# Designed miniproteins, single chains, continued (2): the designs that were tried, part 90

Each design is a single chain, and the fold is of that chain. pLDDT is the mean over its residues in the fold that is shown.

## One batch from the design tools (miniprotein)

Design m7117
Fold by ESMFold2-Fast:
Structure m7117 (fold): chain A 83 residues (1-83)
Amino acid sequence: SDLDMANRIYELTEEKVKELIKDEKVKKIVLEFLKKMKAAFEADDLEAAQAAYKELRAKVSDEDLKFFQKILNESALEVAKEQ
């Protein structure tokens, strides 16, 4: 199901973030963002999702944001191959 796929993407992304993001402050911010995004997705709350993304952008550099987006995209592609 779409919910099962989304949950797997979040779980894999969290694991990769813990392994690949070396800066502990950036790691904590990104993990909190993922937690908020998962909650917003489960609640179908677009406004909460947008607020979480704006907060992420305010707290991390563009370089760190791009690296996180790469991790997220790679996790999504990996999960898609399992379908």
Scores: mean pLDDT 84

Design m7118
Fold by ESMFold2-Fast:
Structure m7118 (fold): chain A 76 residues (1-76)
Amino acid sequence: SLAALRAALAADPAAAPAVYAELATGTSPEQRELRAEAQRVMVAHAAELADAIRAATAESLRKLGRLEEADRVEAR
Protein backbone atom coordinates (compact mmCIF):
# COMPACT_ATOMS: atom_id res chain seq x y z
CA SER A 1 0.00 0.00 0.00
CA LEU A 2 1.02 3.63 -0.46
CA ALA A 3 0.81 4.16 3.32
CA ALA A 4 3.23 1.27 3.94
CA LEU A 5 5.72 2.66 1.39
CA ARG A 6 5.47 6.11 3.00
CA ALA A 7 6.08 4.61 6.47
CA ALA A 8 9.09 2.60 5.22
CA LEU A 9 10.68 5.70 3.64
CA ALA A 10 10.10 7.75 6.83
CA ALA A 11 11.72 5.03 8.99
CA ASP A 12 14.92 4.37 6.97
CA PRO A 13 16.67 6.14 4.05
CA ALA A 14 17.83 2.69 2.86
CA ALA A 15 14.19 1.98 1.88
CA ALA A 16 14.27 4.80 -0.71
CA PRO A 17 15.56 2.75 -3.70
CA ALA A 18 12.86 0.07 -3.17
CA VAL A 19 10.10 2.71 -2.80
CA TYR A 20 11.35 4.47 -5.96
CA ALA A 21 11.28 1.21 -7.97
CA GLU A 22 7.86 0.13 -6.63
CA LEU A 23 6.29 3.45 -7.72
CA ALA A 24 7.85 3.47 -11.24
CA THR A 25 4.43 3.04 -12.91
CA GLY A 26 2.50 5.19 -10.39
CA THR A 27 0.36 7.88 -12.04
CA SER A 28 -1.53 9.46 -9.11
CA PRO A 29 -0.23 12.75 -7.63
CA GLU A 30 0.35 11.01 -4.27
CA GLN A 31 2.38 8.21 -5.90
CA ARG A 32 4.42 10.73 -7.93
CA GLU A 33 5.10 12.88 -4.82
CA LEU A 34 6.25 9.86 -2.79
CA ARG A 35 8.47 8.67 -5.66
CA ALA A 36 9.97 12.19 -5.92
CA GLU A 37 10.61 12.16 -2.15
CA ALA A 38 12.31 8.74 -2.47
CA GLN A 39 14.46 10.17 -5.29
CA ARG A 40 15.49 13.12 -3.07
CA VAL A 41 16.46 10.71 -0.26
CA MET A 42 18.48 8.61 -2.75
CA VAL A 43 20.34 11.73 -3.98
CA ALA A 44 21.10 12.78 -0.38
CA HIS A 45 22.52 9.30 0.38
CA ALA A 46 23.93 8.49 -3.08
CA ALA A 47 27.38 7.31 -1.96
CA GLU A 48 26.00 5.01 0.78
CA LEU A 49 23.18 3.62 -1.40
CA ALA A 50 24.98 3.41 -4.78
CA ASP A 51 24.43 -0.34 -5.38
CA ALA A 52 20.80 -0.24 -4.21
CA ILE A 53 20.13 2.82 -6.41
CA ARG A 54 21.51 1.03 -9.48
CA ALA A 55 19.37 -2.04 -8.74
CA ALA A 56 16.24 0.08 -8.16
CA THR A 57 16.86 2.05 -11.38
CA ALA A 58 17.18 -1.20 -13.37
CA GLU A 59 13.98 -2.58 -11.77
CA SER A 60 12.10 0.66 -12.58
CA LEU A 61 13.16 0.36 -16.23
CA ARG A 62 12.01 -3.28 -16.33
CA LYS A 63 8.59 -2.32 -14.95
CA LEU A 64 8.33 0.24 -17.78
CA GLY A 65 9.35 -2.40 -20.40
CA ARG A 66 12.76 -0.78 -21.08
CA LEU A 67 14.72 -4.02 -20.75
CA GLU A 68 17.84 -3.11 -22.77
CA GLU A 69 18.32 0.07 -20.71
CA ALA A 70 17.84 -1.93 -17.49
CA ASP A 71 20.57 -4.38 -18.56
CA ARG A 72 22.99 -1.50 -19.24
CA VAL A 73 22.37 0.02 -15.77
CA GLU A 74 23.07 -3.35 -14.10
CA ALA A 75 26.38 -3.71 -16.00
CA ARG A 76 27.68 -0.71 -14.01
Scores: mean pLDDT 82

Design m7119
Fold by ESMFold2-Fast:
Structure m7119 (fold): chain A 73 residues (1-73)
Amino acid sequence: SAAAEAARQAEATARIKELHEQISKEKDTQKIIELAEEARRILKSVPNPSLEMEILTGVMEVHAAALRLAEAK
């Protein structure tokens, strides 16, 4: 139902926001990568993700990618 879809979207948005907040406080590169990957998994589990979910996930992935490039050996 539309109500069940909206509820899942709201729960997913809240979880992605929580992950985004965790990343802002995290200093370990591997943990940041793991959190960004979890956000992407959540986004993919939602059949119609909100623009807010997509933006937050994208920001987290860009941050993780920048850290990987900085540590590239």
Scores: mean pLDDT 83

Design m7120
Fold by ESMFold2-Fast:
Structure m7120 (fold): chain A 70 residues (1-70)
Amino acid sequence: VSEEELEVSVQNLKKELPQESEKYQRVVARTYLQFLKNLGLEYDESRNKIFIEALKKDKYLPLSVLLKKP
């Protein structure tokens, strides 16, 4: 994951989840981008929106799923 990709993802998370800590936003951004890379998927805004909506409902569930397997 490049630093530029990480910063773009972090900025999107700050906009969508502004109440969450920067540490949380960076961990989520890195985990999501690494998950996409493991699946051979490119960053896609529509897919990112679905992921963010899942995080809004349960901020820990998507992370636990991503950390286990693709």
Scores: mean pLDDT 70

Design m7121
Fold by ESMFold2-Fast:
Structure m7121 (fold): chain A 60 residues (1-60)
Amino acid sequence: SLKEKIQQLENERKEVDERIARLEALHAKYPDNPDVQQALARAREEKAKIDEELEKLKKS
């Protein structure tokens, strides 16, 4: 159902937010580490895709 899909995406968003917070802390400690920069950029893209999908489902 639509409600189940929204709940699943909201749970995924929470997991990504927690990952971003950990990576932001690591990036603050190692600002020039390319692996941390790449992981943080990737996690932020993943969050943006989840937010976009949630917006589409809520408009439906």
Scores: mean pLDDT 86

Design m7122
Fold by ESMFold2-Fast:
Structure m7122 (fold): chain A 72 residues (1-72)
Amino acid sequence: MIDLQNGILDYFEARERRERDRAEEMLEDAIEQNKDKFAKDPTLKEHLRRIMQEELSRKIQALRKSKVALLQ
């Protein structure tokens, strides 16, 4: 028997994993597509990583706020 609380936790855990996996795939694709540019200027790669990390963190925080609201 699936508890509603456990169902909500599983849903948001799966959602967070999907956002992380998507961000990682997009970052890897962007690095591969621009590898020559990043080889010439390593700061561009670090800048991209930072932007992607901030976007992911923002999405994860929004998901966590929704999860807390549903569990209360």
Scores: mean pLDDT 79

Design m7123
Fold by ESMFold2-Fast:
Structure m7123 (fold): chain A 76 residues (1-76)
Amino acid sequence: SSATQQQVDDLLKAAEHYRKLAEESKNPEASRSFEEAARLYEKAAEYLRNGDFKKARQYVLKGVGYAIRGIGLELD
């Protein structure tokens, strides 16, 4: 559906955002966490494109976890 395509595009945009944060980070642990967040959002988009909504959701939640970890490491 067009709504699903928009969700895929949003997930890929989120992945690109975390790729950029990883490249800009001066903290190697934060950089790795942001890279993992980007990878997980890319996998979520792939599952969503293939109609696997349950796996897409699981990968989004994992990606959020790594994004929060990266932010926490930057603030510490």
Scores: mean pLDDT 89

Design m7124
Fold by ESMFold2-Fast:
Structure m7124 (fold): chain A 99 residues (1-99)
Amino acid sequence: EDEEEREKNKETWEKYEKLIEKIEERLTEEIREKIKAYMKKHEMGTSSFTDRELAHIAVGLLTRVGLNEATPEEEEIVKELGATEEEIEEALRLQKEAE
């Protein structure tokens, strides 16, 4: 609401964007096709399926794995991404901070 809170939110957003960029760099054609199939199966908005959009979905899956709410399909995608325990923890922390 004040400038201090806005700066804190900006920092959280910048960390989140950094995580998205790291995941985007790891998107192989095989992983992209798996995420696209996942999105289509769960009726997640039909768009251009850009690498950035796929990376956002992938980070959401990291959060679901961290919450122990992931399905086997979601866990497979996260494993294929080579996501570390630290990255899963970071995704959870950033999601909680963003609220």
Scores: mean pLDDT 76

Design m7125
Fold by ESMFold2-Fast:
Structure m7125 (fold): chain A 87 residues (1-87)
Amino acid sequence: SKEAVLAEIEARRAAYLAAHPDASERTRALLEEAVELAKRYLEGKISLEEYRAGIAEILNELSALGDDAAADLIGEMAALVEAYAAA
């Protein structure tokens, strides 16, 4: 269900932040943006194309910050959304 996908995404973000208490304010904000983008897609407020474009922009910003661990997390979150979209 979309509720289960969102819960898993939020759980992964919480686990990341617990493991990385020194994560920058910008990284934290980008992770929050990624969760909000997933919520908007799962609630039917944006298209899958708009979701993908937003995630690409977040990944570009994380790349500029050199935060590969956060980028990997975003990739995992996006994979959960893509699996839901394909079902």
Scores: mean pLDDT 88

Design m7126
Fold by ESMFold2-Fast:
Structure m7126 (fold): chain A 68 residues (1-68)
Amino acid sequence: MEAAEKEKLLKEADELYERAEKVERLKREAVARALAAGLENEAAAAERAGDEVVEALRAKGEALKAAA
């Protein structure tokens, strides 16, 4: 039971890290697009929102990895 749960937690942590990398890329693209359009406030908002999501995903991944 514990071994199967540990494997599940590690897999979920890996998936969260992959999602964090994907969000980081989408954030970078959104910021670049907003800046190209002269939308500095939108660019700043996208960066902040993206950073918060990436940090939350990585923190959850670290917690799952530590719990495994």
Scores: mean pLDDT 83

Design m7127
Fold by ESMFold2-Fast:
Structure m7127 (fold): chain A 103 residues (1-103)
Amino acid sequence: MEKLAELVNKIVELLNKAIKGEKVSVDELLELVKEALLEYLGDPRSPEDLTLEELRERLKEIIEQSPFSNLAEAFLKIVELKEKGKKEIDKEEAKELLELLGG
């Protein structure tokens, strides 16, 4: 749980940078999401071994079955930005993600 909280705090820091107009990579956010999911599951794999399809499936399961639904919804939105081919997060996307993580 402590490592999961640290990873979420790193995501929040990057989202706050994007809100300030700094460039934040979708790939950087996605890597933190993968690390956070693997930590939550107790899975020893590297983030590179986790496919986008598996990531979507596991996040949807967490949304349906867990008190971490808001966190999982924020993570799923980051996956959707990657699937749309987005390279950098914009200010409005960062605001939406931060609201999900702070709610």
Scores: mean pLDDT 81

Design m7128
Fold by ESMFold2-Fast:
Structure m7128 (fold): chain A 88 residues (1-88)
Amino acid sequence: AKPSPLEQARTLTVAAILIAGMEFTLRRHERTGVAPDPAELEGELAQAREIIEELRRIAEVSDPETKQKIEKMIERLEELMERLEALR
């Protein structure tokens, strides 16, 4: 079934917040030179994996414009995950 506009908005909002949090973690590492907290790093990576799966599910039933927007968010999350994984 197609997710409601409210469900789509909620998932996209959570994804945007997570992207901002991951970018903050990377910027803090760049500024301080100190490795991120392992628990924070694992938490962000786990949340990213979960939200990517939910975004892919929404994309499958979305119109082409919404699907393109979601695919860009997935690409950004995957890029941030790779950069954070490199800090393990």
Scores: mean pLDDT 82

Design m7129
Fold by ESMFold2-Fast:
Structure m7129 (fold): chain A 98 residues (1-98)
Amino acid sequence: SWIEEAKKALEEAGLSMEVEKLSEDTYKVTIRDNKTNVEETFILNSNADAEEKLEQAKEAAKAGIRLNMAREGVSEEEIEARIKEAEERFKEALAKAA
């Protein structure tokens, strides 16, 4: 399953993934960095439309950024600043592509 494949890929990167089924179409995904013990959580809805799936992918990417920067010893305030910068760059890229 995609869950087992994702778990294996993340374990190779030193991360652990837990998936909790909240409803028939909704999953709570928690990723933990085994070095820092920092956890990030996000929601996946398999019945989401394209816009909602893009938003879910964005939230998952933010979780990855937080985990990676925490591993490097970056402060929580600096991590949030970098995430905001990344969101603005993404908006600019979409605007230029339109």
Scores: mean pLDDT 76

Design m7130
Fold by ESMFold2-Fast:
Structure m7130 (fold): chain A 64 residues (1-64)
Amino acid sequence: MSPEELELKKELDKLVEEYREGKISREEFLQRVMELARKASEVLPNDQVSLLISETGDKFLTAE
């Protein structure tokens, strides 16, 4: 993975963990995921961003 891909994945994983710990609301979680996706789309291919967001969504649905 590129450094940018690794950083995005770390931030997404951190958001999932914060949501599971009850530190952030569902709405805040979704808003922060959207902001990260927007920022990442400037430096990463859109398909890669979509894949990482999909993986985060799977973690969200499975962990909850």
Scores: mean pLDDT 71

Design m7131
Fold by ESMFold2-Fast:
Structure m7131 (fold): chain A 62 residues (1-62)
Amino acid sequence: SLAELLERLERQRKISQIVAAKIVLTAGVPVDRELGLLTAADEEAAEEIRRRLEELEKELAE
């Protein structure tokens, strides 16, 4: 059904968001932090990404 296809598409979208967030956190934030170039705002943005990632993983776990 269309509803089932839409639900599957939404789930796949969440998975893509999780993968993208993990790539950003792995490639960006740790390297920038090592260089000591991160501002308080950059650290806050990284924490927001982590929180959103945790929420998405929770939704997929159900």
Scores: mean pLDDT 66

Design m7132
Fold by ESMFold2-Fast:
Structure m7132 (fold): chain A 65 residues (1-65)
Amino acid sequence: NLISEYNLTEDEQKVFQFIQEKGKATIEEIQQNIQTDMPVELILKKLVQKGLVIYDEESGTYSLA
């Protein structure tokens, strides 16, 4: 139970689900497809800190950890 285990916010859930559905996404793709209260960059930073997402610097994409 990811949501209860990691206390994901609504914004974090939206971003995580989008990445899960697409397999990988750039910041721009997330911003184009999801409306969030918090900047997408900060949401992604929190998801990376929680170990739920990884960033690939060469492709500029985020994927599930």
Scores: mean pLDDT 81

Design m7133
Fold by ESMFold2-Fast:
Structure m7133 (fold): chain A 76 residues (1-76)
Amino acid sequence: MEERKERAIVLLKGAIEAARQGNGDAAATLMEQAAKYSPSPEAKELFRKGAEAARQGNYDEAIELFEKALKVVEEA
């Protein structure tokens, strides 16, 4: 289970960085991949909302959602 959690954290941090750089497609793709490694329904919902915000160019909202998802995954 550590393997999946660590992978989700790496992907989430990558998505936050991509969103900060204005790369919404990369951020959304990384978040969709992170969702596969998280068993938390709360984190998965945040991943989906964040990916949608990133695709729409709402990077500030996407980053906030990604940081919330990261906290949920790290606390699990």
Scores: mean pLDDT 79

Design m7134
Fold by ESMFold2-Fast:
Structure m7134 (fold): chain A 91 residues (1-91)
Amino acid sequence: MDSLTGKEFVELVRKELEENRAELEEVLAAADPRQRAEIERQLAILERVLKLAEENPDLPLSVFRPEVFELAAEAMLEMGIVTQEQIEAFR
């Protein structure tokens, strides 16, 4: 459970992003310039985590730095892309 591989993590996150794309688009459209810049920064962190996971598909996520994973998880929660229960499944 807490040892999702990079491949499993990428597949799960991409599925959740697709299912919650409309909500993310509405948040971005309603955001002021400062909020938009912060969301874009969080999306960049998430993209870096996804790329790291894609480069290490057979490694458990627990091998990656906890700080990077926590930042990606917080970004996804704040954007409404994933639920808290889904974040728990990544750990």
Scores: mean pLDDT 65

Design m7135
Fold by ESMFold2-Fast:
Structure m7135 (fold): chain A 60 residues (1-60)
Amino acid sequence: SAEEEALAREVAERTGASERKALAAIRFYLKVPDASDAQIAAVTGVSVEAARLAKELLDA
């Protein structure tokens, strides 16, 4: 969705992650809302900081 793509772009711009991997992190967290930052990072290839930011933006 446009909303997911906008969040992925913000994560990418603020953390240096690729938009593709940031989008994967956002979509993974939407499917697995109990996932830790480390689990999101390991599955999607983003940094732990990028995973944390993705969670914070979705939980806001």
Scores: mean pLDDT 85

Design m7136
Fold by ESMFold2-Fast:
Structure m7136 (fold): chain A 73 residues (1-73)
Amino acid sequence: SYAEEIKKIVKEMLEKLNSTTDLEEKKKILEEASARIMELVTAYLRSQGASQAQIDAVIAKHKAVTAEEIALL
């Protein structure tokens, strides 16, 4: 299911984050997990009939949140 795919990505991300103390590696892990989640979110929204404007707004919000999370490392 969609929820199980997201849960798997988050679990893998947290495991990788716990395996390193390097800030550059942590940034890469967050960026890769963010990209995978966004692909799933975008595919889900398209399957639900979301407009391109709605999808673009979600992508913009997600990029802003990811940048904020990376800045907190």
Scores: mean pLDDT 82

Design m7137
Fold by ESMFold2-Fast:
Parts: sequence; structure tokens; C-alpha cells
Structure m7137 (fold): chain A 92 residues (1-92)
Amino acid sequence: KEELEKKKEELIKKILEFVEKNFDKEEQEQVKLGLEVLENSSIEELKDALKSLKERLESVKDLETENSEFVKLLIEYIETLIKLKELEEKEK
């Protein structure tokens, strides 16, 4: 659990650094709101989002653009959130 919590913090930092470098101020605020929504989402909602992002990544993987890097970070973040939430359910 502690390793997953550290990974979540590192991924949030990487996502925020990425959006500060590549996105405008309005897009950065939308990403921050999106991260808050994901953190408050159910495991089922996160799995649905993960599936959609993986399908998107497959369509753009050959382009190696900033978009593919951002999607990869979001996928890893959501996978980490799912693992954390599943551990929290097992601890209850």
C-alpha cells in the first residue's frame, strides 16, 4: 500500500509537470479537476476509463506525440488508483 501511495504521488507530480509544460492554463485546470474526479471515482468507473484510454493509446502509439505520453501517464495513474481502492476494500 505505501509503495502504491508513493507511486500515486509521483504520477500526480509527473502529470502536473507534463501539463504545465505542454498545455495552457485552462487545460491545466481541466486536468487538475479530472484528477480529482478520478480519485473520487468507483473502481468500476476507473476500469471503464482505463479501457477507453488504452483503446485511445493503441490508436496513437505510432505517432509518439505529447498526447501519447500524457495518455500513458493517465493509464498508469488510473491503474494505481484501482490497486489502491481494491486494497482499501480488502482492509475493510
Scores: mean pLDDT 75

Design m7138
Fold by ESMFold2-Fast:
Structure m7138 (fold): chain A 61 residues (1-61)
Amino acid sequence: SHMDKLIEAAIKLLESVAASHSRAEVRAFADSLLRYLRREYGMSDEELERLRRATEEILAA
């Protein structure tokens, strides 16, 4: 539940960034955000893959 809320917040943040930045900037930001979430919150590979997938979906829209 706590981790799901964090993932939802991260997705909304990525959507916000994507609204006013280039694809390259969004990818760089997503990369940094995923490294931060792994380091600070201990996100699993599976949880980080959910965010990578969400990033690609945002960029494909």
Scores: mean pLDDT 84

Design m7139
Fold by ESMFold2-Fast:
Structure m7139 (fold): chain A 106 residues (1-106)
Amino acid sequence: SLSQEEVARLIGLAIRLIGIEIDLEDLLKRLDLSPEVRELIRQAIELLRQATLAVLRGDLATARQLLAQLQAIARQLEALGAPQEILDLIREGIRLLQEMIALQER
């Protein structure tokens, strides 16, 4: 069971993930991106949202599966030469999700 302090940390990480989703959606509207890169970024945003909700529900099996899919999309975006600011946001999202999963496993 999570302590009140651990619950507060989990909520804080989830709020930061929502911020990353908003920043990615803003960049998707402002940057001139290929259709393939745009579609992968849309998939990354959806995976970030679904993985965050899975962790908050304690569904760690689903969260890990979605995290693996997000990591695969990050590699595809890097291979396609996606802007560094997009890659940095997705990598930060992956890091925050890993921290949330680790908290739920304690």
Scores: mean pLDDT 91

Design m7140
Fold by ESMFold2-Fast:
Structure m7140 (fold): chain A 80 residues (1-80)
Amino acid sequence: MLERAVELLYEAARAEAPGEMSDEELRAGARAAVEAVLEAAKHMSEYGRGKEEIIKILEEEKKNGPPAVQEAADLLIELI
């Protein structure tokens, strides 16, 4: 599941940055983004906050993003 979210974000990033960044850099960026979302959700929970704020951000990305980003957001909401 997590690896699928990384792949979807990598595909979206590849479409937006043709030839400017390597596939290695784009995949690393996609993985960092997924990990940052999961850590932010964990951090909010540790400070007595619910994960609602992260879910709201992911739902906003789902609403306004391309299909790959929408699917990645759904997967991340399921993981947190």
Scores: mean pLDDT 75

Design m7141
Fold by ESMFold2-Fast:
Structure m7141 (fold): chain A 90 residues (1-90)
Amino acid sequence: SEKDVELFLKKIEEIEEIAKERLETAEKNEAVSAEDIREELEHLRKVYEELKKEIEASDADEEKKKQLIAKLDEIYERLKKKAEEIIKKK
């Protein structure tokens, strides 16, 4: 339904915002290790994979599902790249 699509978009945006803030904090904090960042990225991957499965199982339009999944994949790849850049500097 349209309400399900709106809820998924809100969840995606909230997850992105939290992950971005955590990565920016980790970049500035010398106490945060490369391994800590890898663990956060693994957790983020699991959350995104679960959300992707929920989207696929929903009754939303196939085109809307494709758009939501593409947005999830783009956000995850961007956050992964940022995390890998921070890890290299640790």
Scores: mean pLDDT 83

Design m7142
Fold by ESMFold2-Fast:
Structure m7142 (fold): chain A 66 residues (1-66)
Amino acid sequence: TKEEIEKIKEEAKKLGKDPKDVYLEKKKPEIEEIAEALYKSGILDKELAEKFATMLVELDYEVLSR
């Protein structure tokens, strides 16, 4: 949610990190789950599944951070 993104921005500021990097770090388990699901379903190969899952989470950040 937007509230979650604001909390991540505050945490990133305290840590001296990019908020997007903090968000991706926290969402790494979700990225891995999405990638594994896509790979196991036969929709994408393992490499493309990981890239696609990462892009989806990055897009969520871009939308929610607006």
Scores: mean pLDDT 77

Design m7143
Fold by ESMFold2-Fast:
Structure m7143 (fold): chain A 68 residues (1-68)
Amino acid sequence: MIEQDRKRLRELYKSGKLLEIVKKLVESAKKNGAPSITGIKLLSIGYELLGEPEISELFEKGAKEAES
């Protein structure tokens, strides 16, 4: 992920649009099962490694919701 994409993701997070995207990913993951849920968890880990803990937490919560 390039610096420009990271800036855009932060903008989407602040506007609430990223939360809407994650909710759609959660609904899709519930339909597609464990591999899609694992994908969301990997995104959470990826954003934590990139120094985006708030975005990482958003994806982590989404993965937990998809497991419910």
Scores: mean pLDDT 77

Design m7144
Fold by ESMFold2-Fast:
Structure m7144 (fold): chain A 55 residues (1-55)
Amino acid sequence: SPLDEAREALRRETQRRMRDWLDANPDASPDEIAALHRELQEEYRRRLAEARARV
């Protein structure tokens, strides 16, 4: 379904952004990594809600 495709695309994008950030910040603290993870999960939820509204 279009929603399933959007969900997978958003999941892959979130994973890529986390990976790219970790590669750019190899000395990041666990607290900084946890904060980014929360931020990316909140953005994922918001964008998924938007995708649902468009279906």
Scores: mean pLDDT 84

Design m7145
Fold by ESMFold2-Fast:
Structure m7145 (fold): chain A 65 residues (1-65)
Amino acid sequence: AALEAAEARGQAKQPLIKRVNEIAKEPDAEKRAKAVKELAEEYGADAQELAASVSLLAGTEITIE
């Protein structure tokens, strides 16, 4: 999971949670998908799992290639 990936990389969970909440508030689906991919690469998380977490917070489905 994204929080577990943050721990594995020695990164604080709070910055990751903040970024996920900011992405969840993005109204443009393409910008959200791009931001999720970039965040997943930054934290070494699975992009699909991170997309699922953001989708739950946003109340909308986010599709990742």
Scores: mean pLDDT 66

Design m7146
Fold by ESMFold2-Fast:
Structure m7146 (fold): chain A 100 residues (1-100)
Amino acid sequence: SKEEEELRKEVEKLIEEVKELAQKVTEILEKNLSFEEYREYMLELSAKYGELVELADETLEAIDNGEIEKAKEYLKELKKKVEEFTKLAEEIIEKALKAG
């Protein structure tokens, strides 16, 4: 349906934005931090990224199964996790740039 297509596009857009931010963070950390600091931040970011990927997959599965109300609830949670990831990434970027 049109609603299923719109929900799918929104999930895909959120994941693309998170992926682009993750690539940017990784590049900044690699250029500005020691191996030890890089590892610590990458472990924290990877954990949050994993949560986002799993939730995105669950949202897409709900869409594929026609469970629109369930997909909408997962999408709300996904948006919250994206906001948390963005805030964490921005904080880590700021710390890395101050260290370099």
Scores: mean pLDDT 86

Design m7147
Fold by ESMFold2-Fast:
Structure m7147 (fold): chain A 85 residues (1-85)
Amino acid sequence: SDFDQDLEQLKQIVINRLISEGVPKEEAEKLADRLVEGLKELRDKLGQEVRDRVIRYMFGLISRGYSAKEVIDRTLELIDELIKQ
């Protein structure tokens, strides 16, 4: 699906950006996997609209100059909070 293709593209972008910031490749891959799985779980529990809002939130942090690690940490925290409800 277009979404699965977008998630694979997102995963590669996240990995590359984390590595460029000095994160080891294995850690970058694990963080990207956690993000992708979190976005899938968010879709499955709360629906596509909520997932899309989280993706927009993430890109908003990137555009404001947050580091890739800060973006991932904040996005995962938001996903966890939304899933608790």
Scores: mean pLDDT 83

Design m7148
Fold by ESMFold2-Fast:
Structure m7148 (fold): chain A 82 residues (1-82)
Amino acid sequence: GKKLTIIFGSKSSDTSSKGTLIIELNGKVILKLEDITGDEAGEIASKIARELGLTRVGGEAGTAEELGIKGYKYGIKVILEE
């Protein structure tokens, strides 16, 4: 089955703050975007998940350090599977 991992790291917990979006498919990075807001990252991730027919199975929100995201203070990680 397909597994999509969506990672967003930012300087602030505010969704208007710019950060980095990383999307992995089966552990391989397929997209990396820098200098985008959390709201923009969420829209892009949702479109990709929909086109792949994936559903949300888990998610974590916390510090970027806890989620393994370097260079940012805050982050979110979402996992979607078939």
Scores: mean pLDDT 75

Design m7149
Fold by ESMFold2-Fast:
Structure m7149 (fold): chain A 85 residues (1-85)
Amino acid sequence: SVGEEALEEVLRLLEKALEALEAGKVEEAIANLKKAQDVVEKNLDTVPEGGAILGAIESALDAIENGGVEGAIRALKRLIEFLKK
C-alpha cells in the first residue's frame, strides 16, 4: 500500500539520518530528516502514526539545532525502534 511504501521510505531516511549523526555529518542528518518529514506530510492520511512520526522528527531536528547530538540520536533510535515494532 502507499502507506506501507511511504513508511519504508521514512524508516530508510531516519536510519540514514542516524548514521550521519553518529558520523558527525550534521547537515546530511538534517537533510535526511527533512526528507522523511516531507514524505510523512505528503502521505499523512495513509502513513500509520503519521502525527507521532512528525512530532518525533521535529524533536530530533530541534535537538540538532540546539547542539544536542546525543538527544537527537536518542530520539531517532526510539522512533526507528517504534517503527520496526
Scores: mean pLDDT 84

Design m7150
Fold by ESMFold2-Fast:
Structure m7150 (fold): chain A 95 residues (1-95)
Amino acid sequence: SKRIEELRKELEEIEKRSIEAKKEIEEEVKEENIELLAEALGLQQAVAERMRERGIDDEDEALLIYEELLERDRELLRRKTEEARKVIEERLKEK
């Protein structure tokens, strides 16, 4: 009983963090520009590396790279949340 309650709390915390992170990103996209959001997420190095790989020096093209990285970060967060949920659900079924 205690182990099932602990796993349920872990699921609630994971869902809560995922919802909060998504809401923060959506709110920042509405209120802030893409560059400020990328700085907050620590994407500056990743953008610089991608620009170097593609031979891009134009600021307008840099913004497209920022958008690509922001979308990947959102998808990665969602994917990790789903994986964690599956592991917890599997453990609940075993009991």
Scores: mean pLDDT 59

Design m7151
Fold by ESMFold2-Fast:
Structure m7151 (fold): chain A 62 residues (1-62)
Amino acid sequence: MSLTKEEIEQLKEIIEESLSEASLEGLPNAEKSFNEFVSTLTEEDREILTKAFNEALEKRKK
């Protein structure tokens, strides 16, 4: 599916908030759910959201 710019920005915020609040034990489940979701998106939208997810995930692992 295609996302609007507003939806992409909202999803980036939700991803960052969700990962910052998640326990370390919960991160694999969050990653799995995220990967399933982005597999339904266009390649361009998937790349944008995957980058945001990885950045937020790196912050949690440090």
Scores: mean pLDDT 76

Design m7152
Fold by ESMFold2-Fast:
Structure m7152 (fold): chain A 88 residues (1-88)
Amino acid sequence: GHSHHHQKEANKLTATSLRATGVLLDYEAGRISPEEAAKRIKKDLEELFALNTPAAERVAKNIVENAEKVLPKDYAEELKKHYEELKK
């Protein structure tokens, strides 16, 4: 309900952040392709921006910055492009 709105948001932010971290770890372990990793992270970014809050935008930015350190440059740039498009 409305009285627990902040708790629901915090739980969603934590779950999405952990999922994105898991995707990057699976990529580093060779379990998924960079295409699959980028695809999954794009969905996570879309879910965060759907919340339309400053906290969700900060989590999305942190996910993109972590992906840029881990993924090949072409896929990192594609994610950054998607992030900038969602931010508009």
Scores: mean pLDDT 82

